Designed miniproteins, single chains. Designs and how they scored, part 80

Each design is a single chain, and the fold is of that chain. pLDDT is the mean over its residues in the fold that is shown.

## One batch from the design tools (miniprotein)

Design m2781
Fold by ESMFold2-Fast:
Order: sequence, then structure tokens, then C-alpha cells
Structure m2781 (fold): chain A 96 residues (1-96)
Amino acid sequence: SKLEELSKLFREYQEKYSSQGRYFSVIATSKEDIEKVKKFIEEQVKELEKLGHNVKVVYLESLDLEKVKEIIEELAKDKSITHTIIVIEDPELKAS
């Protein structure tokens, strides 16, 4: 249910901020997959920066919805940030 709540939360932020040219993404992953996810994110950031976008990436070590909300609300105050990517390394998640 926490993953469903996370998905709903990001849908609400995307709907609120997309009209302002601001985008919010979340990736939840296992400790085993974190390095693969980091590499993927690094390539995505490079491509977005080439297009003139300002990207902020935040890494979290647990799926804490309250902390996620606090981070998004703080980053949303900085209008220069066009893309916010939150990566959650959850020790409870297993690699596929």
C-alpha cells in the first residue's frame, strides 16, 4: 500500500506543477539494484541538462512518505529546478 500511496502522491504533484514546466519522478528500488538505477539516472540527467533543464536528484534509504513530501515541498519553492527525481533505496524491497 505504501507504493500505491507514493504513486498517488507523485501523480498529484505532477498535476499541480506540470503546467509550470516542472516535473517530479520517483523510483523505488532494492539495494541490489541501486547501482544500476544510479547509472540509468546519471544518463537521464545528462540528456535533460543538454536540453537546458535543471535537474535535482535526491537519494533516500527508506520509503518514508512524510520525508518525501517535505523534500518535494522544499524543492518546489526553487522555481529554477525543472526536474526533480527521487530515488528510494528500500532495504525491505527484494531484487527481481
Scores: mean pLDDT 80

Design m2782
Fold by ESMFold2-Fast:
Structure m2782 (fold): chain A 60 residues (1-60)
Amino acid sequence: LTDAEKAALRAGMAARGIDADGDGVVSDAELEAVLNGFDLDGDGTLDDAELATLRRALSI
């Protein structure tokens, strides 16, 4: 993932209340947990379809 894609995902996660402490900052551990959940083929890499599904789920 690019830094821009990570930033967009963090913003979407914060907007959805995934930011557990509510400070507007999503930790690397929280981002990795979401990415691992959407790595459906388990190869350690998100393809464009998996990333599109994640973006849709976060409404970004």
Scores: mean pLDDT 64

Design m2783
Fold by ESMFold2-Fast:
Order: sequence, then C-alpha cells, then structure tokens
Structure m2783 (fold): chain A 92 residues (1-92)
Amino acid sequence: MSAEELLEEAARLLEEAARAAAEGDFDTAKRHIQEADRLVREVASELPAEVVRAIRELMAEAMQALDAGDGETAARHAREAARVVREALESL
C-alpha cells in the first residue's frame, strides 16, 4: 500500500475507534487504535518526526482513557488523532 493509503486507513480506524469507545466497546476501540499505530509506524519515515510523535501521543492517551473506563475521553483523543493523520495525509 502507498503512504497515502496507509494514512487513510489509519484515519478510518481511529474514527471507528472513537465510535466504539463512545458506545462502550472498549475491546474494539483498543484493537482499532493498535492497528492504526502499526500503520502510522510503517509510514513514519515519510512524515515529520513531530507529527508522528503527536499522533502516537494522542493514541496513547486514548488507550489510557480506555484502561480507565473513560470512553468519552478516549473517543475525543481518537478523533483528535484521526484529524492529525488526515492533515498529515493532505501534506504528502
């Protein structure tokens, strides 16, 4: 897959993670965030290091919120991560 295709898929997974987290499906949300992190790591060399760090920090915060049982906070961080991924995609 191209870097553009990997980032588009990562953004979709993060958007679905936000929905799952808001609905209380924390296992699905965690799985989608983990897959999105894998895709972002695969294209990390094509992005500014600061952008990769920001995306990964937001994903980590979403995972921490899920572990705490806070689906609303997890959904917010996952949506924020998706937005940063989409902005990175537009800059490729």
Scores: mean pLDDT 88

Design m2784
Fold by ESMFold2-Fast:
Structure m2784 (fold): chain A 76 residues (1-76)
Amino acid sequence: MSDDRPLSEEEQERIKKEVREARELIEKDERLDEETKERLFELLKRIEEAKSQRAVLEEVAEIARVLEEHEQRLAE
């Protein structure tokens, strides 16, 4: 297994910046319904609370899935 070390300060700062930027994009995206926004905000909160790189990657993968599902809905 890979060493699941705690996040470095640099990684934590990057994650906080990315979460802030993602939150602003989600808030401004009029194509997203309220339920999808709430789900994405919850996932962003979990990323901020994540203590390891693996935990961050798992939540990021879930965000990608939610966004892909939403894009498919918009294509219909």
Scores: mean pLDDT 75

Design m2785
Fold by ESMFold2-Fast:
Structure m2785 (fold): chain A 95 residues (1-95)
Amino acid sequence: LTPEQEEDIRRVAAGFAAGVKAGEVVEKNTDLSPEQVLALSIAVAGAVMATPLEDVEARRKAVRDTLLSFGVPQEVADKAAEEAVRAALEEYRRL
């Protein structure tokens, strides 16, 4: 694989890790339906992939804003964003 392809794979994997983690936090702390949780998880993955990995604050804000747009309460959105950004970084470093 080229270095560019390896970087793309890491970014996609980090995005999915963030989406899964955000979905877990939201599912445990809200009454949103499984369909809404799946939709927000996909949206979070996209938000993470669209932001630079080094810009932790921009990434956290993008995830938080995405969760708020799905009707997630602010306290849960803040917690989910922090955990999602952490999961993304851990997955990126693992690969």
Scores: mean pLDDT 83

Design m2786
Fold by ESMFold2-Fast:
Structure m2786 (fold): chain A 106 residues (1-106)
Amino acid sequence: MVEELRRQLEEEEQRAQQALADGDYWQAFLEHLRVANVAEDLGEFDLASRHVELAVDAAIKAIEQGMSESQAYSALLALSVLSATGHPVVSATARRGLDRLQKAME
């Protein structure tokens, strides 16, 4: 189980880096959130928090590129859930990210 989660982390991180290289910031947001979720399952909360920060950075770039209303709503919902249900370190990072996204959308 742990070995499988670590492999999944590596694969998701590679997908996130590829999405960034391709300029697909929405996909990078999704992949970094997947990495954060797997990192939380592994108890690696600092790693999870860092990937939430990277996801937020990608979402802001996606907004700058004309992210759809549906994608923006999905990003806000995902960060809102993490801010309510995540480990305290991850939750705090998600709350800061939610504030940053809301400001970027004005």
Scores: mean pLDDT 84

Design m2787
Fold by ESMFold2-Fast:
Structure m2787 (fold): chain A 81 residues (1-81)
Amino acid sequence: SPIERSKQQWIYVAEHIIAEYADDAEVQAAARRLIETIRANPEDFAGILEEWARVLAAVHRVNRTRVPPNSHVVMPYVEIP
């Protein structure tokens, strides 16, 4: 379903962020929390988007402080059936 595809995409992107920001504890914690939220409460789209916003904030902080900045972040999207 479109919703299942979106969830899988969010998990995939979060795993990529974990790999790219392996040395940043805040990004690691935020991305893992996002994955846990998707798995535990897959119907809570508002909660998932809130956790995704936390991931983006952490990534943005790191990108502003790293030289060179790492900016390979993909936004999630939600598809309604």
Scores: mean pLDDT 73

Design m2788
Fold by ESMFold2-Fast:
Structure m2788 (fold): chain A 73 residues (1-73)
Amino acid sequence: SEELRAAVRERRLRLAEKIALRLAEERGGELVSSGLDGDEAVAYVRVGDKALKVTLSGTEVTVEEVPLSEIPK
């Protein structure tokens, strides 16, 4: 049970990072940050003066444009 949960979280993080890296390549940006927030995976791509926030929650992928100030330090 715990091993399965750990494996699912790791796969989600890697998938969020993969999506973010693809966006970075397509938009001429850079992957700046990634991590887990509970069962959600979040990655940030910096593109010029803005950031793209990639959130993977369950089977849902959300990409949102956010100010650079929202990138975790």
Scores: mean pLDDT 81

Design m2789
Fold by ESMFold2-Fast:
Structure m2789 (fold): chain A 75 residues (1-75)
Amino acid sequence: SALALAAAAVELTAVSDPAALTPEALEAVVDALTALGVPRAVARAAVEAARARGLAARAAGVPLEEVLARLRAEL
């Protein structure tokens, strides 16, 4: 689904380049999901949860490849 793919992209970006997840970039993802029919509150919750997971993985030193492998299994 578009929601799952967007959440995965946010999580991977949070692991590799958290500085790229500006408020404007996150809002653009929420807006894109809303344009596809996802309720804004659902899109925002998913994007924020994905960012939190990615930042937690980054802080724990989890390799990007490990995060990507898990997301591939969930998609």
Scores: mean pLDDT 86

Design m2790
Fold by ESMFold2-Fast:
Structure m2790 (fold): chain A 68 residues (1-68)
Amino acid sequence: SELERFVEEVRKELEKIVEENKDAPYDLILQKMADLVAERLKTATPEQREAILKVAMEIARKVADEKG
């Protein structure tokens, strides 16, 4: 579906940010992720917004576990 493709694209972009910034402080990684999420939310439908936030939270939790 279009939603599934959109979610996969956002997930890949967020995972790329984490990988490219793996040695950076947690706060910097979170800020970069937040910037991408904010840009994507500007044109997102309600369903896409919910999906983006869920993916972002899952990735942020994983980064927190690796940095903690």
Scores: mean pLDDT 83

Design m2791
Fold by ESMFold2-Fast:
Structure m2791 (fold): chain A 60 residues (1-60)
Amino acid sequence: MSEEEAREAAEKLPPEVREAVLKTIDSLKQAGQEVTKEDLISAAQGLGEEAKKKVKEALE
């Protein structure tokens, strides 16, 4: 997905989840890697099932 799409999804998230997702986007971009939906969902997985669900909803 595009960086712009990923950042828009992050803006829909609570501050704690948004911060984790934004850091993942920044890390992938610094490494020259593509941002995928799976990467963003995985970033939230460490914060719990509710956070993962919120990221999935934001990506729809």
Scores: mean pLDDT 79

Design m2792
Fold by ESMFold2-Fast:
Structure m2792 (fold): chain A 67 residues (1-67)
Amino acid sequence: MLSEEEREKLEKEAEELGRKGAGALARGDYQTAADYLYQVAEIYRKLGKEEKAERVEKSGDRVLALA
């Protein structure tokens, strides 16, 4: 199981990657935005948040389709 400190670190990492993805999307950099969203989904899977991970991954797929 992940420690509380490890969970907090992963949550912050997911938030930062999410912000970077949003910035890339705003610039029309769909490939980079999708790559960040896939990284966020991997972190949510590590946190045991499978439903949230799946939703973020599907968002990445939609963004990649715009490229």
Scores: mean pLDDT 84

Design m2793
Fold by ESMFold2-Fast:
Structure m2793 (fold): chain A 63 residues (1-63)
Amino acid sequence: MTGEQLGTVLAEGGRAYRAGEPVDVAAAGRKAGVSWRQAARALEQAGGFRVDERARLAYPPAR
């Protein structure tokens, strides 16, 4: 994905995380114009999120 698409995914991740909610990776992917798998990987690699692939949600890592 492009840097612009990555920035969009990470911004959505940050907003959801600050709200105390998991990230909907399918919605984040659609907003950025990427697949939910690409959005999920971006959140894992750059945001430290844990992805539930079945639920298509990204959670912050456990303490």
Scores: mean pLDDT 77

Design m2794
Fold by ESMFold2-Fast:
Structure m2794 (fold): chain A 95 residues (1-95)
Amino acid sequence: MTVEQIEDLAAATTADLVRERLPDQAAALEASIAAGAKLSIDYAKKNGMSVDQVLNNMAVAADLHEIAASVEPDPVASLQSRLVSEGLRRTLAEV
């Protein structure tokens, strides 16, 4: 898989989870997820990152989102972070 394919898969997987679990926030969060994927792709290209480096960064991001969810006092914001973590972990299982 290419970096673009991995980031697009992560964005799509996370968007699917958000549509299912947070339908009222889905449109705004999907736009944010898509923008984040584009920034990650652009950054990886500018820095000549390998696929392995992108996957390692994605694993770290999943852990950070899980930690963020565990300390977030707002239940909706906590669930948003948890769904991002789950989307990234599902992507890592598919690659």
Scores: mean pLDDT 88

Design m2795
Fold by ESMFold2-Fast:
Structure m2795 (fold): chain A 75 residues (1-75)
Amino acid sequence: LISKLTPEEVEALRKAREAVEAAPEEMFDLVMEIAIRELEEAGHYNAARILREIKEKSKSKEEAVEMLDKVIEEA
């Protein structure tokens, strides 16, 4: 992950993390796509790219949440 996140982008990713964690496994892909789209619509393009990368690299909802937590704590 190459881009520095703004505090606003970090907060948006925290909300995405909560939504992903609360979603059932069968809704995981849909929730991730919705979160990415909402970030893009808000102009948080760096956060949206990071979330898309997490979606592509994660093999499960649990792994995606772990990757999100790591990104948030590193920001």
Scores: mean pLDDT 80

Design m2796
Fold by ESMFold2-Fast:
Parts: sequence; structure tokens; C-alpha cells
Structure m2796 (fold): chain A 93 residues (1-93)
Amino acid sequence: MEEAGKELLKLIEEVEKKIDDLENWLKTSSDASAEEVKAKLEALSKWLEEQGVKLTELYEKYKSKELEEKFRELQEKVVELGKLAYEKLQELS
């Protein structure tokens, strides 16, 4: 139980890190093309879809208020990433 809960938290942290890494890249990349931005977003979206299945399965077994809060935080990060990506694409358009 505890090890599985720890695995779920690690997975959430990994997802957050990948979102943060892309956000940093969007903020700091000066020579990024619209194609590169779209490709990175598409790759992340596909990966998040795959991880979302695993996250949902683990959440059903080990859910708590703390996990609900973590999922809310993750949702907010996704929204912020979308805004940054939109702004970057507008600059490149």
C-alpha cells in the first residue's frame, strides 16, 4: 500500500517535472520554430494521455484528499502551459 502510494506520487511528480521542463523551454527558447513548439506539445499530450490512464487506475486504488489536491495542482499547470504555448505560437505566427 505505502509503496504503491509512493509510486503514484512519483508519477505525479514526473508529470509535473515534464510540464515544468517544457514551460521553461517555452520561456527561454529564442530560436524555437512553430513546428518545434507544436511537435513538443503533441508529444507531451500523447505521453500525458498514456500516463493519465495509469494515474486514474492508481488513484482509484489509493485516492485521498491529498491526491485530489495534487491532481488540481497538475490541472492548473496544464492550463498555464497551454497559455504559454499559445503566446509562443502567436509570436511565431
Scores: mean pLDDT 73

Design m2797
Fold by ESMFold2-Fast:
Structure m2797 (fold): chain A 62 residues (1-62)
Amino acid sequence: ARIVSGRFKGKEVGILEPPRDRLREGEEAYVVYSEGTESYFLKARVVRIEGDRVEVEELKVY
């Protein structure tokens, strides 16, 4: 997935939950961004799903 707004705009992230088959536009998802030795856990909202591509909006960084 790609973050389209917020602190991590433009970054590629892994979706932790919900599972891909339960992912819906407008719903919240928990995602992880890894940079070097650091990992950032975020709450995001699904903005768009287009085939294998998911775009999410940053809501909160933990």
Scores: mean pLDDT 81

Design m2798
Fold by ESMFold2-Fast:
Structure m2798 (fold): chain A 74 residues (1-74)
Amino acid sequence: MSPVERLQELKKRGEQLLAQSTDPALKAQLQTLIEALEYMIENPEHLSPEALEQFIRQAEAQIKQAEAQVQAEK
């Protein structure tokens, strides 16, 4: 999967979590993450390949944390 495809999948997961969450603080955090992911999808050359991979890894970790929080809400 290309870096852009990975960013698109993370954005899709983030949007699903945003729709499922009822916590305003988590929704704000997810909205910020989705906006950052959208920026990187449109500007993939803004970061070096190494920096982009690091960003993707950090975004993956944030999505996993958000998934755990949404499960705790339900």
Scores: mean pLDDT 81

Design m2799
Fold by ESMFold2-Fast:
Structure m2799 (fold): chain A 83 residues (1-83)
Amino acid sequence: KKKEEEEKRKRLVQASLDGLTDMLIERAEALGRKELAEKIRKNRYSEDFVEVARELLEAAGYPKEVIDRIVKMLEDAIKELKK
């Protein structure tokens, strides 16, 4: 039962990460930061993705508190997917 719940949670985390990734790509393209959009596409499931996401959120003018919260969510999601 626990293994099935963990796999279900992992799938939901992956779907959420995919949705957030698509949103970040759209934001990067809207800001004219095509290089960030490409980095996000290539690094979707890696720790490098967190650094690129932070750079994009800073470029978009988000407050540090919001950026730190989103980055933590991404780190937690990637860690869950590595299990």
Scores: mean pLDDT 74

Design m2800
Fold by ESMFold2-Fast:
Structure m2800 (fold): chain A 97 residues (1-97)
Amino acid sequence: PEPLVLTEEQRKKQEEFRKKLTELGTEIIELAEKVGVPLEEIIKRLAEKLGLKFDSPQEFTEWLVEKVLEGDDEELKKFLEAMEEIIEELRKKIEEK
């Protein structure tokens, strides 16, 4: 395994990812509360979209931290795209009520 060395570019990408994650995460939480979907189901749905399985919020957090530290732009991009898909699914459920 390569040493975990953060470049200035990687640090900026981590900050941008964190900002986007916060924005999308806040919207998901608000929409999930309106629909009545627990956050555990959201995490499960996100995992399904990524082809992953998380047994706990801790495992999910550890996976996410690892991908951020590795600078895995492709996996982080897929994660953000999966979050946007969840937002669309939740909005559709609100509109169909």
Scores: mean pLDDT 73

Design m2801
Fold by ESMFold2-Fast:
Structure m2801 (fold): chain A 110 residues (1-110)
Amino acid sequence: HMMEVRERLERAKREIEERAEEIIEMAKEKGWEEVAELVRETRERALRVLELAAELGLDVEAVAETILSLFEALKEVVENGEPEKVLEAARAAREAAVGLEDRVRREAER
């Protein structure tokens, strides 16, 4: 059981890192340095939340799907959005990652 969780965790981390890096590079290419920084912060928090979920014995795949969905939505906005809307979306994504961390911690108490 522990080895399966570790394999799923490593795979999820790789997917999250790759997706976030793609978004960061797109933001940098467009000169949106603040957006790139917010995506980096969101990635770091998301990876910590995923590790926390694994440590607490929670559904790592479900948490990873939530994180990947968040980055997929952010990618769409970065590709097609206006600068101010993109910045707003990046801040919302960071806040969503904070909320996910809170939910993961609360789930362990139930």
Scores: mean pLDDT 81

Design m2802
Fold by ESMFold2-Fast:
Structure m2802 (fold): chain A 72 residues (1-72)
Amino acid sequence: STEEQRERAARLLVEAALKEGVSIEELLATLFGGKRSVEEAEKWAEENGGGEVAEKVRENGELLIRAYEELQ
């Protein structure tokens, strides 16, 4: 996926979460196997998919945090 597609997906997920009263921690847990922070999700991804997967999880998690902060 392009960066623009990932940013759009992050924004749509965050908008849906905010509409339903879901916290960012709950959204992260839903997407990353129960992990409630980007740091925990990154570690989980590294253990299960290696460094490249961990980097993508960190980048996508940071996009979600950014979108959440911008949409409040």
Scores: mean pLDDT 82

Design m2803
Fold by ESMFold2-Fast:
Structure m2803 (fold): chain A 93 residues (1-93)
Amino acid sequence: SKKEKAVIEKIHEITGVPKSEIRELLKKAGIDLSKVDLEVLLQSLEEEKDLIKELYEEDKELALKLLIELLKNPRSFPVGTEVGIRRIEEAVA
């Protein structure tokens, strides 16, 4: 779908992860992009791109967990803040 292609391309631009690996990640995580506002999601990815990139370089697993959470709930929390980071830590604890 156009939504899936746009999201995969954006994550690929931020992380450098192969598009095929991103597609498999979305499938394994059970993310239904049809229920997501694409414009809001792409804006959230753009706003958090530096944090996502830095996390991916330091901790790939944490960065992927962050991406999964953002894809499920693009407006649920500001992931680039202490509050967003704390929520991710609490979700994986």
Scores: mean pLDDT 69

Design m2804
Fold by ESMFold2-Fast:
Structure m2804 (fold): chain A 88 residues (1-88)
Amino acid sequence: FLETFQNNPGYRTTTARLQQAIAEAQTNPLSPAQLAALQQWLDAARGMFDHGLGLIEKHIGPEAAQAFRDQVEQLFADLQAAIAANLA
């Protein structure tokens, strides 16, 4: 299941978009509109990952779910840090 989930187009697209957003925020000044759009997208992406986390816990177990949660939280923390640095 985990490999099937990781190969899901939605998961792959969301993860790639998140990594791209981090890189863009680290290298380029973003407009207030771009920052607002990123925050809005972040909220939507969190919902998608929360749903996936529930499926992993149900089908694989709590240890795999915790590892997935930790990975996702690291990605979100990196993006939030990049956004904060861009605003300074």
Scores: mean pLDDT 71

Design m2805
Fold by ESMFold2-Fast:
Structure m2805 (fold): chain A 99 residues (1-99)
Amino acid sequence: TAAQQQAQNQQAVNDVLSEFEKENPNVSIEQLSSTTYLVVVENASVEEAKELMKELEKRLLANPVVESVEVEMVSEEELRKNPSLSKNIVAIVKVTLKP
């Protein structure tokens, strides 16, 4: 069924994200919705966080179930406006799956 295919595709994305977290111990990933993930990068510069997000995007796009990936980096000023977010460098990653 379409629902079973979507569940399998979500699991494939979750597997990529879990492997990325295991390889990068300063990275934490939380699922906010079926398509949106909060990525927290601890003890890193903005440039280091950008390189990590570039690698994550590359890995996600390499998976055949992934149609597109959007990454939005959150600045320190935006983190101050949203106190529920981590004080570290934060990115919002949106993953669009193939049907």
Scores: mean pLDDT 75

Design m2806
Fold by ESMFold2-Fast:
Structure m2806 (fold): chain A 106 residues (1-106)
Amino acid sequence: VRATAEADLARMREETAKPLVVSSGAAAQREAILARANSEDDEKRFLALPSLIDLGELDLAREVAERLLESDDPFIRRNARLYLAYLLGREGRWDEAEALFRSALG
């Protein structure tokens, strides 16, 4: 990986601030999660889903979950249906949420 004096200093700052959460660190974590959600890799998108929900990025989480329904990985597709059903339920889209829960369970 590319090493720069600025990147090294930022990393040291993060390590020393590890016992104390810094707002800039939270912003960087959010940016990393958003970048993962926009990845071409379905596995990275899938791993971003719970973090997006925790961040309150519910619209993006739904978009990512909908995209993952087309994944070639049956594990990712099943879990994406469960996340999407949860998100649709939160929006009051009960018929769509119920259909996805039924699909995921059998």
Scores: mean pLDDT 71

Design m2807
Fold by ESMFold2-Fast:
Structure m2807 (fold): chain A 92 residues (1-92)
Amino acid sequence: SELLERLKELIERAKEANDPVLAKLAEQVLRLYEEYLADPSKREELIFELEVVIGLIGIVRGVAKITKDKETLELADELLEAAQEVLEELKS
């Protein structure tokens, strides 16, 4: 899955950027997507958890904008896009 590979790459990029918060958030998006792929019947619960994670990514993005942290902002934007794609798949 292209989306699984993108999430794994985002985790590695966050780790290389020494951004442990984004790395953990990316790991949570990956975990939720893998749990859905293993058992789609958990969809409703996983959607709720994913919405919370998306909210947290949004907070990190906001902080990066205020602090002018371009690297964190770019990573947060890409992670938010990937997380929204996971959410769309869970809702379909």
Scores: mean pLDDT 89

Design m2808
Fold by ESMFold2-Fast:
Structure m2808 (fold): chain A 65 residues (1-65)
Amino acid sequence: MSEEELLEKMEELGREAVRAIARGDYATAAAKLREVGRLHEELGDHEHAERVFRSADELLATYGV
């Protein structure tokens, strides 16, 4: 997958996560955020991947319990 395709997919997954949060589906939102984190790892951006994974974990800890 090209860098442009990765960035477009990450943007779409981010929008899907926001929509999931809006409807109270925090499990789906966290799953979408984790997929974004994996794409950042594929891009070699480990710092951004760690932040995204942390956001997903915080979301589930706050609302998913």
Scores: mean pLDDT 80

Design m2809
Fold by ESMFold2-Fast:
Structure m2809 (fold): chain A 59 residues (1-59)
Amino acid sequence: MEQEVDVEVPLEPGESAEDAARRAIEQLRKALPPGTRVELTRIERQGDRAVARVRVTFP
């Protein structure tokens, strides 16, 4: 199965939106079943947070 989700993550001081999104994706990957593919499709900065659109493909 394939699913797209938006992940919002607060930016840490001096952190870029890409770095914040990458960190959030790593946390998400740890919570998902083994063999799940997580693909970052879009990143936006919205003030003090980053919004990452992620495509999740289950095994």
Scores: mean pLDDT 78

Design m2810
Fold by ESMFold2-Fast:
Structure m2810 (fold): chain A 64 residues (1-64)
Amino acid sequence: KVYRISGDLTPEEADRIGVRIAVEFPDATVSGTADTLTVKGDVDLEKLEELVKSFNPTATVEEV
């Protein structure tokens, strides 16, 4: 599965989210741009949403 994380993310928030995803979902691949992150792997969407919103409650997570 592939997930896109987008919203009003700062570069620091995107970096911290990416690091946390790598720790909690070690089999997932994370890549990013200035304001978006892409997560590829077998990841629980609900847990991913909780993690992302803990850093930025306005961010969105969608399966693509």
Scores: mean pLDDT 78

Design m2811
Fold by ESMFold2-Fast:
Structure m2811 (fold): chain A 100 residues (1-100)
Amino acid sequence: MEELKEKILNPENSIDEIYDALVQLINKLFEESKDEKERKFLAEVLLMVTKIRSAILAGKKEEAQKLLDKLSEMVKNDPRIPEEVKEIILKALERIKQEI
């Protein structure tokens, strides 16, 4: 967890490195989850992260920004994700948003 946090918070890391760290973080949360509904939610989060990157690569700025805002809201409103982990995810999304 600490390694992924440091990677996301490092201003010298590329957006691709932040994206990879974010995907690793979500996958770790998915593997640690014992609840089927929580696992389904995390899978939806991962799918949205993938769609955001695809939209950015395709130059679809408006679509990417809409997906980033929606994902940020989903993460903020989930009571099952620890607050420290929410902060890390939200900082990763903010850095990705700056790329758009």
Scores: mean pLDDT 79

Design m2812
Fold by ESMFold2-Fast:
Order: sequence, then structure tokens, then C-alpha cells
Structure m2812 (fold): chain A 105 residues (1-105)
Amino acid sequence: SDDQQRLNQLRQLQSELEDLGRQYLASTDEAQQKALIQQALSLVDQMIATLAGMKRLAARIQALRDEIQAKLDSNSLTKDDFRSLMSQISGLIQAAITVLENEIK
């Protein structure tokens, strides 16, 4: 089903995002940190596209994504900011996964 495909995609993207987040938090090189954040934002953009039918969740994730981008562009993104904003995105993705799981049952 479409919901099963979206669920599988969100789970895969969440796993990839967690891996990139761990690499970012372990990095001490500014160029590597910026590259990893850009990759993480790309994965979040793919998550938002997967959630096109869930307008409220997609909009909330978009706002957090845009805040990360703005902080990155102004060279003001801290690791604590990243942890906080990504934790919020993760919570919203888990909410979306729960909705899709309930629709498949």
C-alpha cells in the first residue's frame, strides 16, 4: 500500500538521519560539520515530501528545518541547537510513523 511504502521510507530516512547526526556531533572540523548538516537537511526535505498528505506535521518539520538552515547560513548553529531541533524533528517523524502504522492496521 502507499501508506506501507511511506512508512518504510520514513523509517529508512530516520535511520540515515540518526547516522548523520552522530557523525556531526562527533566532528570537530567546520567544513565536515557544514557538509553533514547539508546532508541532514536534504534527508529532512525527503521526509517532508513523504509527509505531503500530513500538512500539519509537514509544516512543523519544515519550520524546524528552516530554523536549522537559517542558523547554518548565519554560522550560528551550535551542537546544542542541532540536538534540540533534531530531537523535535524526530518526535514529529515518530508521530507520523504512528499515524501510518494505525492506518495500515
Scores: mean pLDDT 87

Design m2813
Fold by ESMFold2-Fast:
Parts: structure tokens; sequence; C-alpha cells
Structure m2813 (fold): chain A 62 residues (1-62)
């Protein structure tokens, strides 16, 4: 592992602790909205937002 990446992650840890719950909630809200929209661009857009929020949340935990 690269030491500079590890140091940056350590410095960001407090922000990650605060941001992760918000990203998790965002992913759930967008996924639910995608199910509600069922048709057209809105469903696709909400699915993509839910995926992006989930992926970002997972990346912040690593």
Amino acid sequence: MKKKVEEARKEMAPSIERLKPALDKGAEVFAEEAKRAKEGDLETMFREFARAARVLGEELEK
C-alpha cells in the first residue's frame, strides 16, 4: 500500500465517519425512488444515483 494514500485516508477518517451514513441513506432513498418511477429516464437516473452513492460509500470504507 502507498504510504501517501494511507496518510490521506487517515486524515480524512473523521469526514468519512460523518459522510458514510449520509451516502448509505442516499443510496437507499434513490433506490426506493427508482422503484417508484418504474418507467423512463427517471427510473434509470435514480438507479444510477443509487449505484453511485453505494459505490462511493464502499470506497470510503476501504
Scores: mean pLDDT 66

Design m2814
Fold by ESMFold2-Fast:
Structure m2814 (fold): chain A 88 residues (1-88)
Amino acid sequence: MTAEELFDRAVKLLEEGKYDEAKKIFQELYERFPDTPLGLVAKGYLKYIETGDEKVKELAERLRKAMEDRNYDEFQKAYTELKKYLEK
């Protein structure tokens, strides 16, 4: 299973309310790919699951969308904003 397939599975589990299963996959993605954009998105979703903070979820979703759309300008903005938010 690719990192992207694991991520899509984790998002589906989260949408189904399977928070513990989703958290385990996002944790694996962050640990295996910590210095990647997908790893940063996974870290954002982990923070959302742990805290219920909708803002971190929005920032993680924005970065993932920019990656899928291959929109470099939005990618750089979303990456920077999510990284700063997670350092708080």
Scores: mean pLDDT 84

Design m2815
Fold by ESMFold2-Fast:
Structure m2815 (fold): chain A 63 residues (1-63)
Amino acid sequence: GAERVNAVLAEAGVTLSPVSAQALIDAAREFGPDTVANMVADALGLTPEQRERLREALREAVA
């Protein structure tokens, strides 16, 4: 859920409100978790390891 997405982003120094975290999950359902994870990782300058953890968290959240 949103708590896993928030935990991954918090490791990258990003704190999201519950509404913002849910909006990312909703976008991942519409556009695909890999697409959303790549866009967020590029926007925030995430490392390859952080990008992969975000991708996994979004895949789990949309399942």
Scores: mean pLDDT 81

